# Designs tried in a protein design run: designed miniproteins, single chains, continued (5). Part 28

Each design is a single chain, and the fold is of that chain. pLDDT is the mean over its residues in the fold that is shown.

## One batch from the design tools (miniprotein)

Design m16949
Fold by ESMFold2-Fast:
Structure m16949 (fold): chain A 95 residues (1-95)
Amino acid sequence: MGEIIKEIAERLTEAAKTVLSKENPSKEELDSLTEALGKLLEFAKKHKDEIGKEAAEELKRLAELILENRDKMSEEAIKYAEELLKLAEEVLEKL
């Protein structure tokens, strides 16, 4: 499960980079990223004990990317990113 979380985080990071590199991302693109972040957060919370170092580092990278671009993101997306960052840091502290 940790490997799957890592792969989802990596893919979502690449999608986020593409969308957030645009001066004016569409509402549809931003809403899709927000939905994907929420689903990833739910999945990561469910499988927290299965998250290894590599998956946690990818979750942290994704969360930091969203938070660095908070001006383009919804309050819901920012909340999901803050929760993902906290979860990733908690996992890394245990390793």
Scores: mean pLDDT 85

Design m16950
Fold by ESMFold2-Fast:
Structure m16950 (fold): chain A 85 residues (1-85)
Amino acid sequence: MLSDEEMQQLVGQVVFLSGQLIRKKSSDPEAVSNIQRMLDYFLQSYENKDQEAMLKIYELFLQMSESDDVEEQKKLTDEAEKIAS
């Protein structure tokens, strides 16, 4: 179980990674849209204080950061939506 401080640190890491990915993919509006959706689902899980969902979505963010395939990024984002709902 994560402490409130550890959850805040995780939020900072995800926000930072999202910003880096958006800059890397700035020429691709579909990729940027998928990254923004993933961030929104992560923040939704944080507001719900669902630590399991936060950690799962964080792992999906890490996979997205290593993928150049927009179709794979969309699948990862769709999985994050299911986790956040």
Scores: mean pLDDT 81

Design m16951
Fold by ESMFold2-Fast:
Structure m16951 (fold): chain A 81 residues (1-81)
Amino acid sequence: SKKEEIEKKIQELRKKLNDVFNEIHAIRDKYRKELIEKYGNTPEAIKEAEMKAVEASKPLIDEARKLGDEIQKLLEEYEKL
């Protein structure tokens, strides 16, 4: 059915989104560790780590937004069936 086809597409997109978030989290963890090791567990070190992680993960963040938008459109189509 069309519902089953939409459910499969949503499941595939959710898996892709989860993979993207896992990559973003790995980047954040890497920079957080590096900055804490250099400067200690301070708000300044955490802020710098976050800024560096965001810069490094910008393409992945953009991909996550696009995947989220596609999932939302499919959910809206599903609700109308």
Scores: mean pLDDT 86

Design m16952
Fold by ESMFold2-Fast:
Structure m16952 (fold): chain A 98 residues (1-98)
Amino acid sequence: MEEEVKKEIEKLVEEFKKTTDSEKRKEIGKKLLEIAKENPEVVEELAEKDELVLEMLLQEAVKEGDVETLKKLLKIIEKKYGDGEEIEEFKELIKEIE
């Protein structure tokens, strides 16, 4: 199960990298967010390793107002980048959505 989920996410990331169509990018992001909701542990691991997975999840979670996912992603960003202006901006954004 985990290997299949990882393979699907890798496929979505490669499709996202290759497309310049904003509508297709939005569709790919939505699919990734749905996978994240169903498989949070696997997606958290991949978001820690792949910056693009993290960015795609952040964009769609913000669009949907998914505060729970945003809080999880923020913790990954803090682990990866430490403290910084961008992290403070994300914390403020989450508070605004709440």
Scores: mean pLDDT 75

Design m16953
Fold by ESMFold2-Fast:
Structure m16953 (fold): chain A 94 residues (1-94)
Amino acid sequence: MDEALAELEAILAEVEANPDLSPEEARRKLSEAGSIAVEAFKRYKAPGSWIAEVLRIVSDAVDAIDADPARAAEITREALRRLIALFKEAQAAL
């Protein structure tokens, strides 16, 4: 799981470096981060509740970007921080 955590942190750093992140790029980064987290949780046989929470975080963020595209960078940073926090919680629990 350390490699997946490093990949998630790298995506967050890229988004934090780009305050003008487009809604399209934001959705792409959220999809990428969500896929990394889901595949890691499947590989380590995490409970389905952890996978469901990843999908909820990503879905909520995409819906928020669709409602206010001007906040795409802010919403994506918050969602990525939530995914990283969830991933760290899962590592401590597993």
Scores: mean pLDDT 84

Design m16954
Fold by ESMFold2-Fast:
Structure m16954 (fold): chain A 64 residues (1-64)
Amino acid sequence: RKLSQEEKDEILKRVKEIEKEAARLAAQGKHEEARKFYEEKLKEIGKEFGLSVEEVKELYLQLS
């Protein structure tokens, strides 16, 4: 679906926060936990905005 600019900004902000937290877990040697956390949080965003995980990742790459 077509997202508003406000929705895109919110998604970008949330994904940046998720990436920072996943990076912290990975830095602690919790690589599997970091990966699961990242994927589950992206699924939550996708569910809220009617997007797949792949669409959320693509949107982040386009906006960041």
Scores: mean pLDDT 81

Design m16955
Fold by ESMFold2-Fast:
Structure m16955 (fold): chain A 98 residues (1-98)
Amino acid sequence: AEAEEARRLARGLEALLAGEVKDAAEREDAERARELLLGKAAEAYQRVLANPDLSEEELEALAAEVLADVDARFDWLLANASPEDQAVVRRARERWLG
């Protein structure tokens, strides 16, 4: 389940990056949300996606860790970030996961 969620988030990020963001403001929002929400977890995602030799068990463990970090960071941002940053993060999360 966690590995599937990590793959869904990774596909969402790939679609956002590969799919042409035609609106400059929308691209700026996406980049800002990526830094705010995934900055800490981005390296872990790159490691998980780049390493084909990881076992399913190791992949699930890393995916669960990354998702826990993302959730903790999201909760922290909702409690501490500006209303504008909160709105940006919510929009990007829905777009990347939906």
Scores: mean pLDDT 64

Design m16956
Fold by ESMFold2-Fast:
Structure m16956 (fold): chain A 91 residues (1-91)
Amino acid sequence: SIKEEIEKKVDEILEMLKKGEEISKIIDKIVEELRKLPSDEAAKELIEELLKRVTDEELKKILELYLKHIKGLLEPNVEKQQEIRKELNEL
């Protein structure tokens, strides 16, 4: 199932953090795994699960930025999508 796939990807990323891999390498892994997921909804779920378990402040900021971007892509209302894009530009 997609849920089991996401949980496995989250565990792999957390193991990289535990082993002291550089944040840039962890971000590269996250981007690679996001690209492999079948939908923006699945990508959102992966980022939300990582945010629940990641304690690194720099990585949290990057994940929150990714989540905001994905939420913008999922918004079918043009006015709300424009509001999300405005908020992203203010970050």
Scores: mean pLDDT 78

Design m16957
Fold by ESMFold2-Fast:
Structure m16957 (fold): chain A 87 residues (1-87)
Amino acid sequence: MQEAADAARKAAIAAMNGDPETGVSYAEKAAQLAKEAAERGDSGGFIAGAMGVRDASIYLEKQGFKDAAEKAKKYADEANTAASRAI
């Protein structure tokens, strides 16, 4: 749980600081940890990770990093799809 939230937080911070490469990297990690949480039935861990990836995507888009924002959105969608199968 906390690992997904921590990775998501780091993704959002990197996005806010205008670092699209680091933001996408942590967003991918947060989405992967969120998928693993959903597969274990950890809804709290899934929600924390998924929200963080969404926030990172919004911050990247706001800073003008459209391609990075689209990659983060894709990771969020993949995590949501995994949760739909596990929950």
Scores: mean pLDDT 76

Design m16958
Fold by ESMFold2-Fast:
Parts: sequence; C-alpha cells; structure tokens
Structure m16958 (fold): chain A 70 residues (1-70)
Amino acid sequence: SQKQQLEEAARALKRQAEKVLSMPEEERRQNRSLVDELVASLRYMAREAKKAGLEELVRELEELARRLEA
C-alpha cells in the first residue's frame, strides 16, 4: 500500500539520519553536501507524510532534519 511504502522509505531515511547524527561533528562538516541532501530528503518525505495524514511521522522527520542542521 502507499502508506506501507511511505513508512518503509521513511524508516530507511531515519536510519541514515541516525547514522549521520552519530558521526563526529568534524566528519559531518566535511560531508556537508551529503548532510544537506539528507535534510532535503527528510523534508520531502515529511511533506508526503503530511499529505497522507501521518502527523506523528511528519514530526519525527522534521525533528531529524532540524537536528542535522544544528
């Protein structure tokens, strides 16, 4: 289903975001374009989740994007 596919894609992005957040700050700084792309992907997925009415998932994805930008 569309909801299942969205949840699976979001799970993969969350896993990648958590991996990047576990990196040293200097390593994240050296990989800024990768971090920026991940933030863009998380925000895109949050917009899709919002259209699907998945409000909790929207909050999770937006929070991960904010943490990656900090």
Scores: mean pLDDT 85

Design m16959
Fold by ESMFold2-Fast:
Structure m16959 (fold): chain A 65 residues (1-65)
Amino acid sequence: KIDEIIASLSEKLAEAARLVKKGLENGDTEFGGVMEALVLAKVSGEDLEETRKAIGEIDKAYLES
C-alpha cells in the first residue's frame, strides 16, 4: 500500500516518500523529522500542498500495515 502511494507520486515526491517510509520502518524518524527529510529532498514551497497530502496518505497506510 505504501509502495503504491510512492509509485503514484512525481519523481521528487517519490524520493521524499521513500525517505519517510524508511524512517517510519526503522523507528528512527518522528513526523517532525519526516518534514525535515522532505525539505532535505528539496521539496520547495511550490510542492508543499502535494507533499503534505502525500505524508498524510503514507502515515495512514503505515498505520494500516
Scores: mean pLDDT 58

Design m16960
Fold by ESMFold2-Fast:
Structure m16960 (fold): chain A 102 residues (1-102)
Amino acid sequence: MKTVEEMKASDDPEVKAEYYLTLAWLALQFGAYGRAIEWADKAIEYAKKAGNDTLVALGYIVRGEAYRKLGETEKAEEDFQKAKEIAEKINDQTILHLIDYY
């Protein structure tokens, strides 16, 4: 397993996506919603470069929740819809249930 520091130093876009997704999720938990959006944007960017649809969907969920917490409802709904479309395409029931929770 990679540490957060090893993930930050990695040239692998999938590892970078996981790193930024972890930071975005932690920012959500601590109420740093603007920072969560910034890191979720980076997570989505690197996840797309890695071709990892699961990480792309998770990035949209984290960013959508941050937008919802800031009252940006339309942006939140757009991100959750993108995550749902990806989850349905890859048939990931865990991500679909996570979207239903939010």
Scores: mean pLDDT 82

Design m16961
Fold by ESMFold2-Fast:
Structure m16961 (fold): chain A 64 residues (1-64)
Amino acid sequence: MGEVITLRATEDFLHPAPSLLSLRKGEEFTAVVLRVVGPNEWVLRLLATGEIRRVDMSKVEVIA
């Protein structure tokens, strides 16, 4: 927790809920890991915006 990681979307996905992260395939972002809810559900703080989002980790890859 508190790790800074860079993630890349492996597919296009959009969520209707504003608390969930929406990304296009190939989009990259850097975030701080705040909480792991499950193996495929993480809560991250986006460094670019400071916003907190839930992320489906099955749809992203860690690149750094």
Scores: mean pLDDT 75

Design m16962
Fold by ESMFold2-Fast:
Structure m16962 (fold): chain A 82 residues (1-82)
Amino acid sequence: GEALARLEALRAALRERLSGEMGQEIVDAVDLALEGVRSGDIPKAIAGILRLIGALLDYELSPEERALVEGAIKAGVELLKS
């Protein structure tokens, strides 16, 4: 599916652009959402999406970094609708 491929591409972009504890936390949140989607564990997928929303509130992200995190949230939500 397009949304799954998009979320995986956004994970790769986030891993490449972000570093340190912040970068690891954001990538871990995407991984949690991906694991939830792949296993059909909806609560786990929602937990990953909520952690990404938390990162938007807690970290000073550049406009490009913010757009990647927002893209990952949108892709995760679309996967839950499918």
Scores: mean pLDDT 85

Design m16963
Fold by ESMFold2-Fast:
Structure m16963 (fold): chain A 79 residues (1-79)
Amino acid sequence: SMSEEERTQELLERARDPSEEVRYEALAEASRDESVRVATAALSELARDPSPFVRGMAAYEARHHKNPEVAAAVAAALA
């Protein structure tokens, strides 16, 4: 089992991958992560993605995350 630090690092590395498919897989994994810290870090990075599709999905997943703190934290990170 990976720590929050290890999951955050792995997701951020994949979120910065040149492949949009790899970045989208990181988005899907971040949306399912129960940690506010991990989900916020990864979804905030993906909300700045070069693809408008990935950015839109990151915003959607942050808003619909099971922990409502993630939406506020991602919005704050983008301000």
Scores: mean pLDDT 86

Design m16964
Fold by ESMFold2-Fast:
Structure m16964 (fold): chain A 78 residues (1-78)
Amino acid sequence: SLSEEEAKKLKEKVKEAAMSVEGVVNVTVLVDAKNGSIGVTVEVKDEKQKEEVQKKVEERINKIVPKDVKVSVTATPE
Protein backbone atom coordinates (compact mmCIF):
# COMPACT_ATOMS: atom_id res chain seq x y z
CA SER A 1 0.00 0.00 0.00
CA LEU A 2 0.99 3.65 -0.50
CA SER A 3 1.44 6.22 2.26
CA GLU A 4 -0.78 9.33 2.13
CA GLU A 5 2.24 11.43 1.08
CA GLU A 6 3.20 8.97 -1.68
CA ALA A 7 -0.42 8.85 -2.88
CA LYS A 8 -0.65 12.67 -3.03
CA LYS A 9 2.62 13.07 -4.96
CA LEU A 10 1.78 10.20 -7.30
CA LYS A 11 -1.68 11.64 -8.04
CA GLU A 12 -0.12 14.98 -9.03
CA LYS A 13 2.56 13.38 -11.24
CA VAL A 14 0.07 11.03 -12.91
CA LYS A 15 -2.38 13.86 -13.65
CA GLU A 16 0.41 16.01 -15.13
CA ALA A 17 1.72 13.13 -17.27
CA ALA A 18 -1.76 12.28 -18.59
CA MET A 19 -2.56 15.95 -19.35
CA SER A 20 0.68 16.21 -21.36
CA VAL A 21 -0.66 13.72 -23.96
CA GLU A 22 -1.99 15.34 -27.14
CA GLY A 23 -5.75 14.90 -27.47
CA VAL A 24 -6.45 14.79 -23.73
CA VAL A 25 -9.07 17.36 -22.66
CA ASN A 26 -9.48 16.43 -18.98
CA VAL A 27 -8.04 13.94 -16.48
CA THR A 28 -9.47 12.40 -13.31
CA VAL A 29 -7.08 10.44 -11.07
CA LEU A 30 -8.26 8.19 -8.24
CA VAL A 31 -5.58 6.74 -5.96
CA ASP A 32 -6.42 3.77 -3.73
CA ALA A 33 -3.54 3.95 -1.25
CA LYS A 34 -4.67 0.86 0.71
CA ASN A 35 -4.79 -1.45 -2.32
CA GLY A 36 -1.92 0.25 -4.18
CA SER A 37 -3.95 1.03 -7.29
CA ILE A 38 -4.49 4.04 -9.53
CA GLY A 39 -7.49 4.63 -11.75
CA VAL A 40 -7.08 7.25 -14.48
CA THR A 41 -9.95 8.50 -16.63
CA VAL A 42 -9.05 10.73 -19.57
CA GLU A 43 -11.52 12.67 -21.68
CA VAL A 44 -10.43 12.62 -25.31
CA LYS A 45 -10.92 15.40 -27.86
CA ASP A 46 -11.48 12.93 -30.72
CA GLU A 47 -13.18 9.55 -30.14
CA LYS A 48 -11.36 8.12 -33.18
CA GLN A 49 -8.05 8.69 -31.33
CA LYS A 50 -9.33 7.09 -28.10
CA GLU A 51 -7.18 3.93 -28.32
CA GLU A 52 -4.01 5.83 -29.33
CA VAL A 53 -4.46 8.40 -26.54
CA GLN A 54 -5.16 5.68 -23.96
CA LYS A 55 -1.99 3.81 -24.99
CA LYS A 56 0.17 6.96 -24.77
CA VAL A 57 -1.27 7.83 -21.35
CA GLU A 58 -0.61 4.27 -20.10
CA GLU A 59 2.99 4.43 -21.38
CA ARG A 60 3.71 7.74 -19.62
CA ILE A 61 2.04 6.72 -16.36
CA ASN A 62 3.81 3.34 -16.25
CA LYS A 63 7.16 5.19 -16.36
CA ILE A 64 6.36 7.16 -13.17
CA VAL A 65 4.41 4.73 -10.96
CA PRO A 66 6.10 2.14 -8.72
CA LYS A 67 6.14 -1.41 -10.16
CA ASP A 68 3.94 -2.70 -7.32
CA VAL A 69 1.15 -0.22 -8.11
CA LYS A 70 -1.70 -1.40 -10.33
CA VAL A 71 -2.66 1.10 -13.03
CA SER A 72 -5.92 1.21 -14.99
CA VAL A 73 -6.54 3.80 -17.71
CA THR A 74 -9.94 4.48 -19.25
CA ALA A 75 -10.43 6.85 -22.17
CA THR A 76 -13.88 8.37 -22.67
CA PRO A 77 -15.18 10.74 -25.37
CA GLU A 78 -16.50 14.19 -24.30
Scores: mean pLDDT 80

Design m16965
Fold by ESMFold2-Fast:
Structure m16965 (fold): chain A 87 residues (1-87)
Amino acid sequence: GKILKVEVTVEKLPDGTYKVTIKLEATSKELAIEAAKAALEFLEERGFKPLESEIDEDGTLTLVFETEAQARAAARLAERFIKENFM
């Protein structure tokens, strides 16, 4: 199986925090969840500490950061990681 598409969005929330949403199109939901978990672990190993993190049943990874700079860096690195390791 493989990841077919990665879509990353960064949104400013009303409380001034920044939400990163990573949506994956994959050959199976199990692979999407595996890729999302691997991306989260990769970010944590590189020192990212999101205020909130969630992986839903479809493998969508949602992260919340205090600053736009952290959110955009995490988004860029997660997208690259998934493209290099799962696509």
Scores: mean pLDDT 88

Design m16966
Fold by ESMFold2-Fast:
Structure m16966 (fold): chain A 118 residues (1-118)
Amino acid sequence: MVERVMELYEKIEELGKKAAEEGKYEEARKEIEKLREELRRLVAGLDEEELEEARRRMGEKYAEKARKEAEELGLDEESIEEAAKAGEIFGEELVRGYREGVAPSELTARIEARVAEA
């Protein structure tokens, strides 16, 4: 279950990136909506242990991406750590948002609030 959740998030991200690069937002939106619906069903079915694992794995994945990007930009160690923490929060809140069925705007607000408090 958790592995499939991670796969769906990665596919959604890849489709979004490709849509931005190619300017094919309408086609990508339809496919992303389908994947989000599948993801919402899977996350809703997770038990507490699986939910905690999914949140940790997603947090780690986004923390690693943020850290790598900050390192590639030549940022100092403190800035790299801040970027990694923001990435972790983002990844964790994505899973939580799908579990609770919140709207994208509410999810964004939660991520921003948690990052600001960090």
Scores: mean pLDDT 79

Design m16967
Fold by ESMFold2-Fast:
Structure m16967 (fold): chain A 85 residues (1-85)
Amino acid sequence: TPSPVQQAQQLYDQLQSIYDQLQQKISDNSPMSDIMNVFSQGQSVADQIFRIYHDNPDNPQIRQINNQVQDIMGDSIRMVSQYSS
């Protein structure tokens, strides 16, 4: 079984890939439904990392990953909001 740190790192790598896909779809003027599907995938992965952090609040590596996730999700929300109006 992967450690909580390994699980968080794998999910974070997945989130970065999803974020890259989100940026690409916005750049390509993809349909809003496609953009929202990728955004929802990112939210799901971020929620999984948040649960790992909540279960391991004193782990500095997991806390660092959670902080980076908050930054990515903040940027994602700003981008989607700009193009969904």
Scores: mean pLDDT 88

Design m16968
Fold by ESMFold2-Fast:
Structure m16968 (fold): chain A 66 residues (1-66)
Amino acid sequence: SMQQRLDALLAQSRARNQAWLAERVAEANATSANPAKDIATLRDIVEGTLESFERMSEWLLRKEEE
């Protein structure tokens, strides 16, 4: 179903974003002048990206399949 496909895509996107973020967190802790602030900003960016995905997913589901 469309719901199952969107759920799978979201799970894949979340896994990729979490892996990328973990690498950037380690990098920020090693090189940043303010790791806590930079890490918080990175997390906010990732969350915003996932919210955008959810919005698009909901729009597709509302349109139903034609």
Scores: mean pLDDT 80

Design m16969
Fold by ESMFold2-Fast:
Order: C-alpha cells, then structure tokens, then sequence
Structure m16969 (fold): chain A 104 residues (1-104)
C-alpha cells in the first residue's frame, strides 16, 4: 500500500543519513592511519563508522521487509534504492579494511 511505501522511503532516508556519517568517520580513520596517527584514535573512528553502518543496515532491513508488503512495481523501486545503499555500505567497509591494514 501507499503507507508501506512511505515507511520504506523513510527507512531508506534514515539509512542514507547513517551511511553518509559512517563514510565520513571511515574516511577520517583512513586519513589518520595514513598519516601515522594514534592507533587508539583510528580505532575509535573505525568504531564510530561501525555504529553508523549498523544503523544503516537496520534501516535497509526494515525497508526490505516493508517492500515485501507492496505491489511488485513498488517493491522493485524500493529494492533499487536499497541496492544503492548496500554499495555505499560496501565502500565504507573497504575504507575501514584499508585503515585496519595500516595499523598492522
């Protein structure tokens, strides 16, 4: 229904905000690690990024579950938006993996 689409879009909007913050922290962690900064500070930035990625993933799961209650056309529209967010989450994971390698 239209109500489920609105709720799914609200979850997608929340997920986008969380992934953007996660990417910001991940980029700060990588930059600090590349500069040879404090291991403790890098780990704290990575942990902050992780919290935001958990929030993004939770909202993606909510949107995906709501999409199951929609018509096929509306479900496809929501799933395409979810796919874009999952690619951004993957990018944040790659930044965090690069920061972690520099700490070894």
Amino acid sequence: SSMYKKQAEDSIKAAKKYVAEGERYAREALALAEAGGSRRDVIMLMASAGVYIVGASSNVTSAKNLAKKMTPDKQKEINEKIKEILEEIKRVGELLARAERLLQ
Scores: mean pLDDT 91

Design m16970
Fold by ESMFold2-Fast:
Order: sequence, then C-alpha cells, then structure tokens
Structure m16970 (fold): chain A 87 residues (1-87)
Amino acid sequence: HMMHQEPSEAGREAAEAGRRALRAMREANAPAHVISATGVLQAAASIETDPAVAAEIARAMAELAREAGLPEAARELEEVAERAERE
C-alpha cells in the first residue's frame, strides 16, 4: 500500500464525530435527507487533508445535527471545528 497522503488529524476527528452523529440521527429517526447529507460530509472528512476544510465540514455536520434535534452531537462537531480552526 503506497498511500503517503492521509487525512489530517482534524479530518479524522471530524469523520469520527460525524460517524457518531450519523448513529444518533438514525436512532432518532432523523429525516432521510439529513442522514444522507451527513453521510456524504462524514465520508469527505475521512479523506480531508486540509484542517481548514475539515473545520468547514464539521460545522456543516453540526448544522445538520441541530436540524435533527441533536444538540449534543452538534456541540461535539462544533468543538472539532474549533480545534481544527486553531491549527
């Protein structure tokens, strides 16, 4: 395996928080469009090498978590974005 480009720490953290948010969304019977959009963003975060872009993805997922009525998931994603923006 010759992959020397890996996701940034911020991208990996955003992907992990997004995965937890997706689980919470499914458990809460969130609208299908919210689950689908979050899944796309979570996948994008898992390969994102730029911390600034990872922060934007995390903030977008936080908005979707708020739309789904999951304030704890949104807060976790906002914390990931704050850390990524600081780097």
Scores: mean pLDDT 83

Design m16971
Fold by ESMFold2-Fast:
Structure m16971 (fold): chain A 113 residues (1-113)
Amino acid sequence: MSPEQKEVKEEVKKIAEEGVKKVKELIDKNASVEEVTKVLSETIHKIFEKVKEAVDEGKVSPEEAAKIAEEELGEMFEEVIEYAREHNREELVKRVEELRELFLKLIERLREA
């Protein structure tokens, strides 16, 4: 892994961790599915913006960007799903799984860029 790839991965990880923190806070407050999924969608968007910027700047290839986004968002989804299950938020688990499916489609498009 190049130094540039490591830097991008660390920045993406920080965005994902901040998103997870906000989602957990919302789940603790018994926030609506819509409120939680909005924060997740915003976090996904920020991650894709960051990796696209890195590709545009020549720091990483589209394939490397897709791998970084896939690894970090994958970890984020697993953590959020587990936390939602611990809080008996079945509808939220289902909605987060739907967002994961949309994420996989976005990763595929990023590899084609």
Scores: mean pLDDT 84

Design m16972
Fold by ESMFold2-Fast:
Structure m16972 (fold): chain A 74 residues (1-74)
Amino acid sequence: SADDELARETQARLEALGDRLQALLDAGDTDGVIATLREMRDLLRELAAASTDPDVRAYALGLAAYLDAQIAAL
């Protein structure tokens, strides 16, 4: 379904951002880490806005809020 395709595409993009995040952490690039966490947060907000599944929306918004709190703590 379109929702399953959206979830798979979002997961692949999050995995790529996660790999970038690890490389930036290894390099000690704090500004790059913050920028990547913001991209992950925004991607999760996009998923929440596009999804018709209330469980997917709740999960994505919860994870986005968690990432936003982590960014604020840096």
Scores: mean pLDDT 87

Design m16973
Fold by ESMFold2-Fast:
Structure m16973 (fold): chain A 80 residues (1-80)
Amino acid sequence: MSADEKVSQALQQARQLLAQAIEAERQGDFEKAQQLRDQAVNILTDAFKNELGLPEDEAKEVAKRVAGLLTTVIRQQQAA
């Protein structure tokens, strides 16, 4: 599996976790929602650090921004 494939896989995993986090928030389970968001950010941070060679601090910042963008897109797609 190439670096691009690994990053793509990480993005898909993060998207699934963030979609579950949004659903948990809608059900009032804020603790579960936070755990799912943290898992998504960690997966993205690891992928950007290990596959793209970003420094840990930069990978973490990029991961947080990407997770935020994915959350916005998911919310818009789930809104009628």
Scores: mean pLDDT 83

Design m16974
Fold by ESMFold2-Fast:
Structure m16974 (fold): chain A 81 residues (1-81)
Amino acid sequence: MAELEELIREAQELARRIARAVFENGGELPAELEEDARRLEELFAQIKELMSTLSPEEQAEAHRLLTEPLAELAREIEAAE
């Protein structure tokens, strides 16, 4: 779990950064964040492998941790407009 939690935290930070930059850039990924996008993809692959060994309840929790920060960021951007 500690490794999974660390991967999830890193993925959340990268995903939030990428999502914000994409929204600010009219829906396009800035070239300078392509490496961050690749890292995020690698992190999701590792998380998916680890999640396959978890119980359904643990998988649901991990999925919430991965997606909730992006949903919150989207709501924050919408509220700011």
Scores: mean pLDDT 71

Design m16975
Fold by ESMFold2-Fast:
Structure m16975 (fold): chain A 61 residues (1-61)
Amino acid sequence: SMSDLEALLQGAVQAVRDLRAAGYSDEEIERAVRHIARHLLSRGVPQEDVERIVAAVLAEA
């Protein structure tokens, strides 16, 4: 559902913010974002929705 996608997006953005606040590098954050993307795909989130989430998360990082 759309509400599930929004919850996943908010969780992913918060996770990236937490990593940056903890002092992780841009490369480490990019690896974490790729891991999140693979996880979302494995949960059945459509490819185009995952691409939207990744783009939004990287813009916030």
Scores: mean pLDDT 77

Design m16976
Fold by ESMFold2-Fast:
Parts: sequence; structure tokens; C-alpha cells
Structure m16976 (fold): chain A 77 residues (1-77)
Amino acid sequence: SAYRAFLAAASEERSHVLDLPEEEQFDVGAAATLEALRVAGASEEALALFREAVEAERAGRFEEARELGKKALELTR
């Protein structure tokens, strides 16, 4: 499931990026999460929403990012 892939990517990146600057830690984590979701078979619609969530987070639109992320996870079956 895409949710399990999300958790796995987050756990793996935590070990690798702890010593990186916070900005780089976010970038690496976001990229790894997107790849894990893609490998887990997430739809293109779900991946697009997750990319929009990452962009919203970068822009400081945290509320929008949260809602887009939720929608992306809901589309994965």
C-alpha cells in the first residue's frame, strides 16, 4: 500500500539524512517518499497531488500542503 511505502521511505531517510541541513533533509525525504509511492503503484493522480503538497510546503502554505497530502494518500488503493 502507498501508506506503507510512505512510512518505509520516511524511516529509511531518517537514518540517512539526520546529519544534513534541515532544508536538505526535507528535500531528500520528499524525493524518497515520491519514489516509494511510485514503486508501490500509486496512481499518477495521487503522485501529482503529492508533488503539489511538496510545492505548497516549500511555499509555506502548510495547511494546503497537509490537505493535498491527505488527498494523495486517499487516492492510493
Scores: mean pLDDT 66

Design m16977
Fold by ESMFold2-Fast:
Structure m16977 (fold): chain A 55 residues (1-55)
Amino acid sequence: MEKIEELSKKLLEKMRAARDEMKQAGASGDEIMMRLTELSIEANEEIMKIREEER
């Protein structure tokens, strides 16, 4: 259970860092949104794997 919560916190941190870095690099809102979507998908896959371990 705790692993999922920690992973979610790390995801939020990564999303904030990616957004800020991309803004500084002059990325468009679409590019930022695409990157955040990628990070969210990766985290959801990891969360599902952790849930499978608990079965």
Scores: mean pLDDT 77

Design m16978
Fold by ESMFold2-Fast:
Structure m16978 (fold): chain A 58 residues (1-58)
Amino acid sequence: MTLKELNEKKLSIESGKPADYKDLNGNYFDKESIEKWAKENNLKVIVEGDEVYFERVE
């Protein structure tokens, strides 16, 4: 998965499911697994309200 592909998923945090990220199609992804992958690929996780997106670490 690339940074572009990850951000195109438009991941969000659903109230009552803090352990998961939800994509535009209603699929759930384990938050810890995604955050671990992002960190290992030098990406930072940014949360704005319920919206989640990723940026390359400087």
Scores: mean pLDDT 76

Design m16979
Fold by ESMFold2-Fast:
Structure m16979 (fold): chain A 85 residues (1-85)
Amino acid sequence: SEEELLKRLEKEAEEMTVEELEKMLEEAFAEPDPLKRNEKLGRVAALAVIKMQKGIDVEKVAELMAKALRYYGHNVSAEDILKLI
């Protein structure tokens, strides 16, 4: 079920380290296929949002999200991301 898939995603987000999440982001940026890259980026974003909502490594995750947004030309800091929570 979709609910069961969401619960698995939440558990994955809780168990995953920020270092592992950053590695996933770097792998997404290195993906030459734009469709696969967007899928990988969406997964990283979903895991990051869940971690921040659960209060897990919030400052480090916010910095990682700011880094991702800056890669796409957005002028944002980790402090800006934290204000959106």
Scores: mean pLDDT 83

Design m16980
Fold by ESMFold2-Fast:
Structure m16980 (fold): chain A 88 residues (1-88)
Amino acid sequence: SGADRRQQQIDDLLRDFLRMMADVLDTGDIAAGEARARAIGARTGSADLEALMLDGLRRVAAARDQPFDARLALIKAELGRLYELLTS
């Protein structure tokens, strides 16, 4: 159904964003994450989605040296923001 397809698209975007944030934390390569966010924005036609992902990646990069629990809480907050945008 259309609803099942939409839920799959939401799940795919959440997984992609989680991987992008994890890559930034692992490598420190914000430029690769930003390029992926822009590609997703272009593919979806959503400037709001692109901006949200870019801002989230920058916040995650800034928190790279924070304790594990703080980094995990930030990742969860960014995924929550993305979910709200996609379901609003």
Scores: mean pLDDT 88

Design m16981
Fold by ESMFold2-Fast:
Structure m16981 (fold): chain A 79 residues (1-79)
Amino acid sequence: MFSEETKIVNETMYRVSQHVELFEEVAREILDDEEKVEEFTQLIRNTTPDLSWIKDEEDFLKTFLEIAPAIGEVFARTS
């Protein structure tokens, strides 16, 4: 079974994807790669304890596009 963090991320992405079909591609890319899901979840947990700041599709897409590459870079520097 997945961790609670992964479950929350999956639930949030699922709800967002139901609003905009465009987000299905983004969600599938994250969910298709377990490492990406874990990176995203860990960053969100450490930086923002809740996702209330994501109000709509523009906020989610913009944040995701900025966070996804930033996560990889941050973890590379931390390792």
Scores: mean pLDDT 49

Design m16982
Fold by ESMFold2-Fast:
Structure m16982 (fold): chain A 82 residues (1-82)
Amino acid sequence: SEAERLRQEGQRLIEQSNLLREISENPSLAEKLPQSVREELYNHYARLAKEYGLSQQTAEQAVQVPLREGQALLQRAAELAA
């Protein structure tokens, strides 16, 4: 269903936001991540920089944008499921 799709997408964005928050607090954690995960985070940064005018050097802003977007999608999913 559309509600389930939005819920899954919202959860994915919140998970990415949580991981970026952990890396922003401890940058050395990025060195311990698998290469594939680092590439996904880099691509996520590039997408946010293009869409929202965020600096790729500003990890804190990259955390906040997907967190808010994910929360909005979860709320919309709940409204559609009602």
Scores: mean pLDDT 66

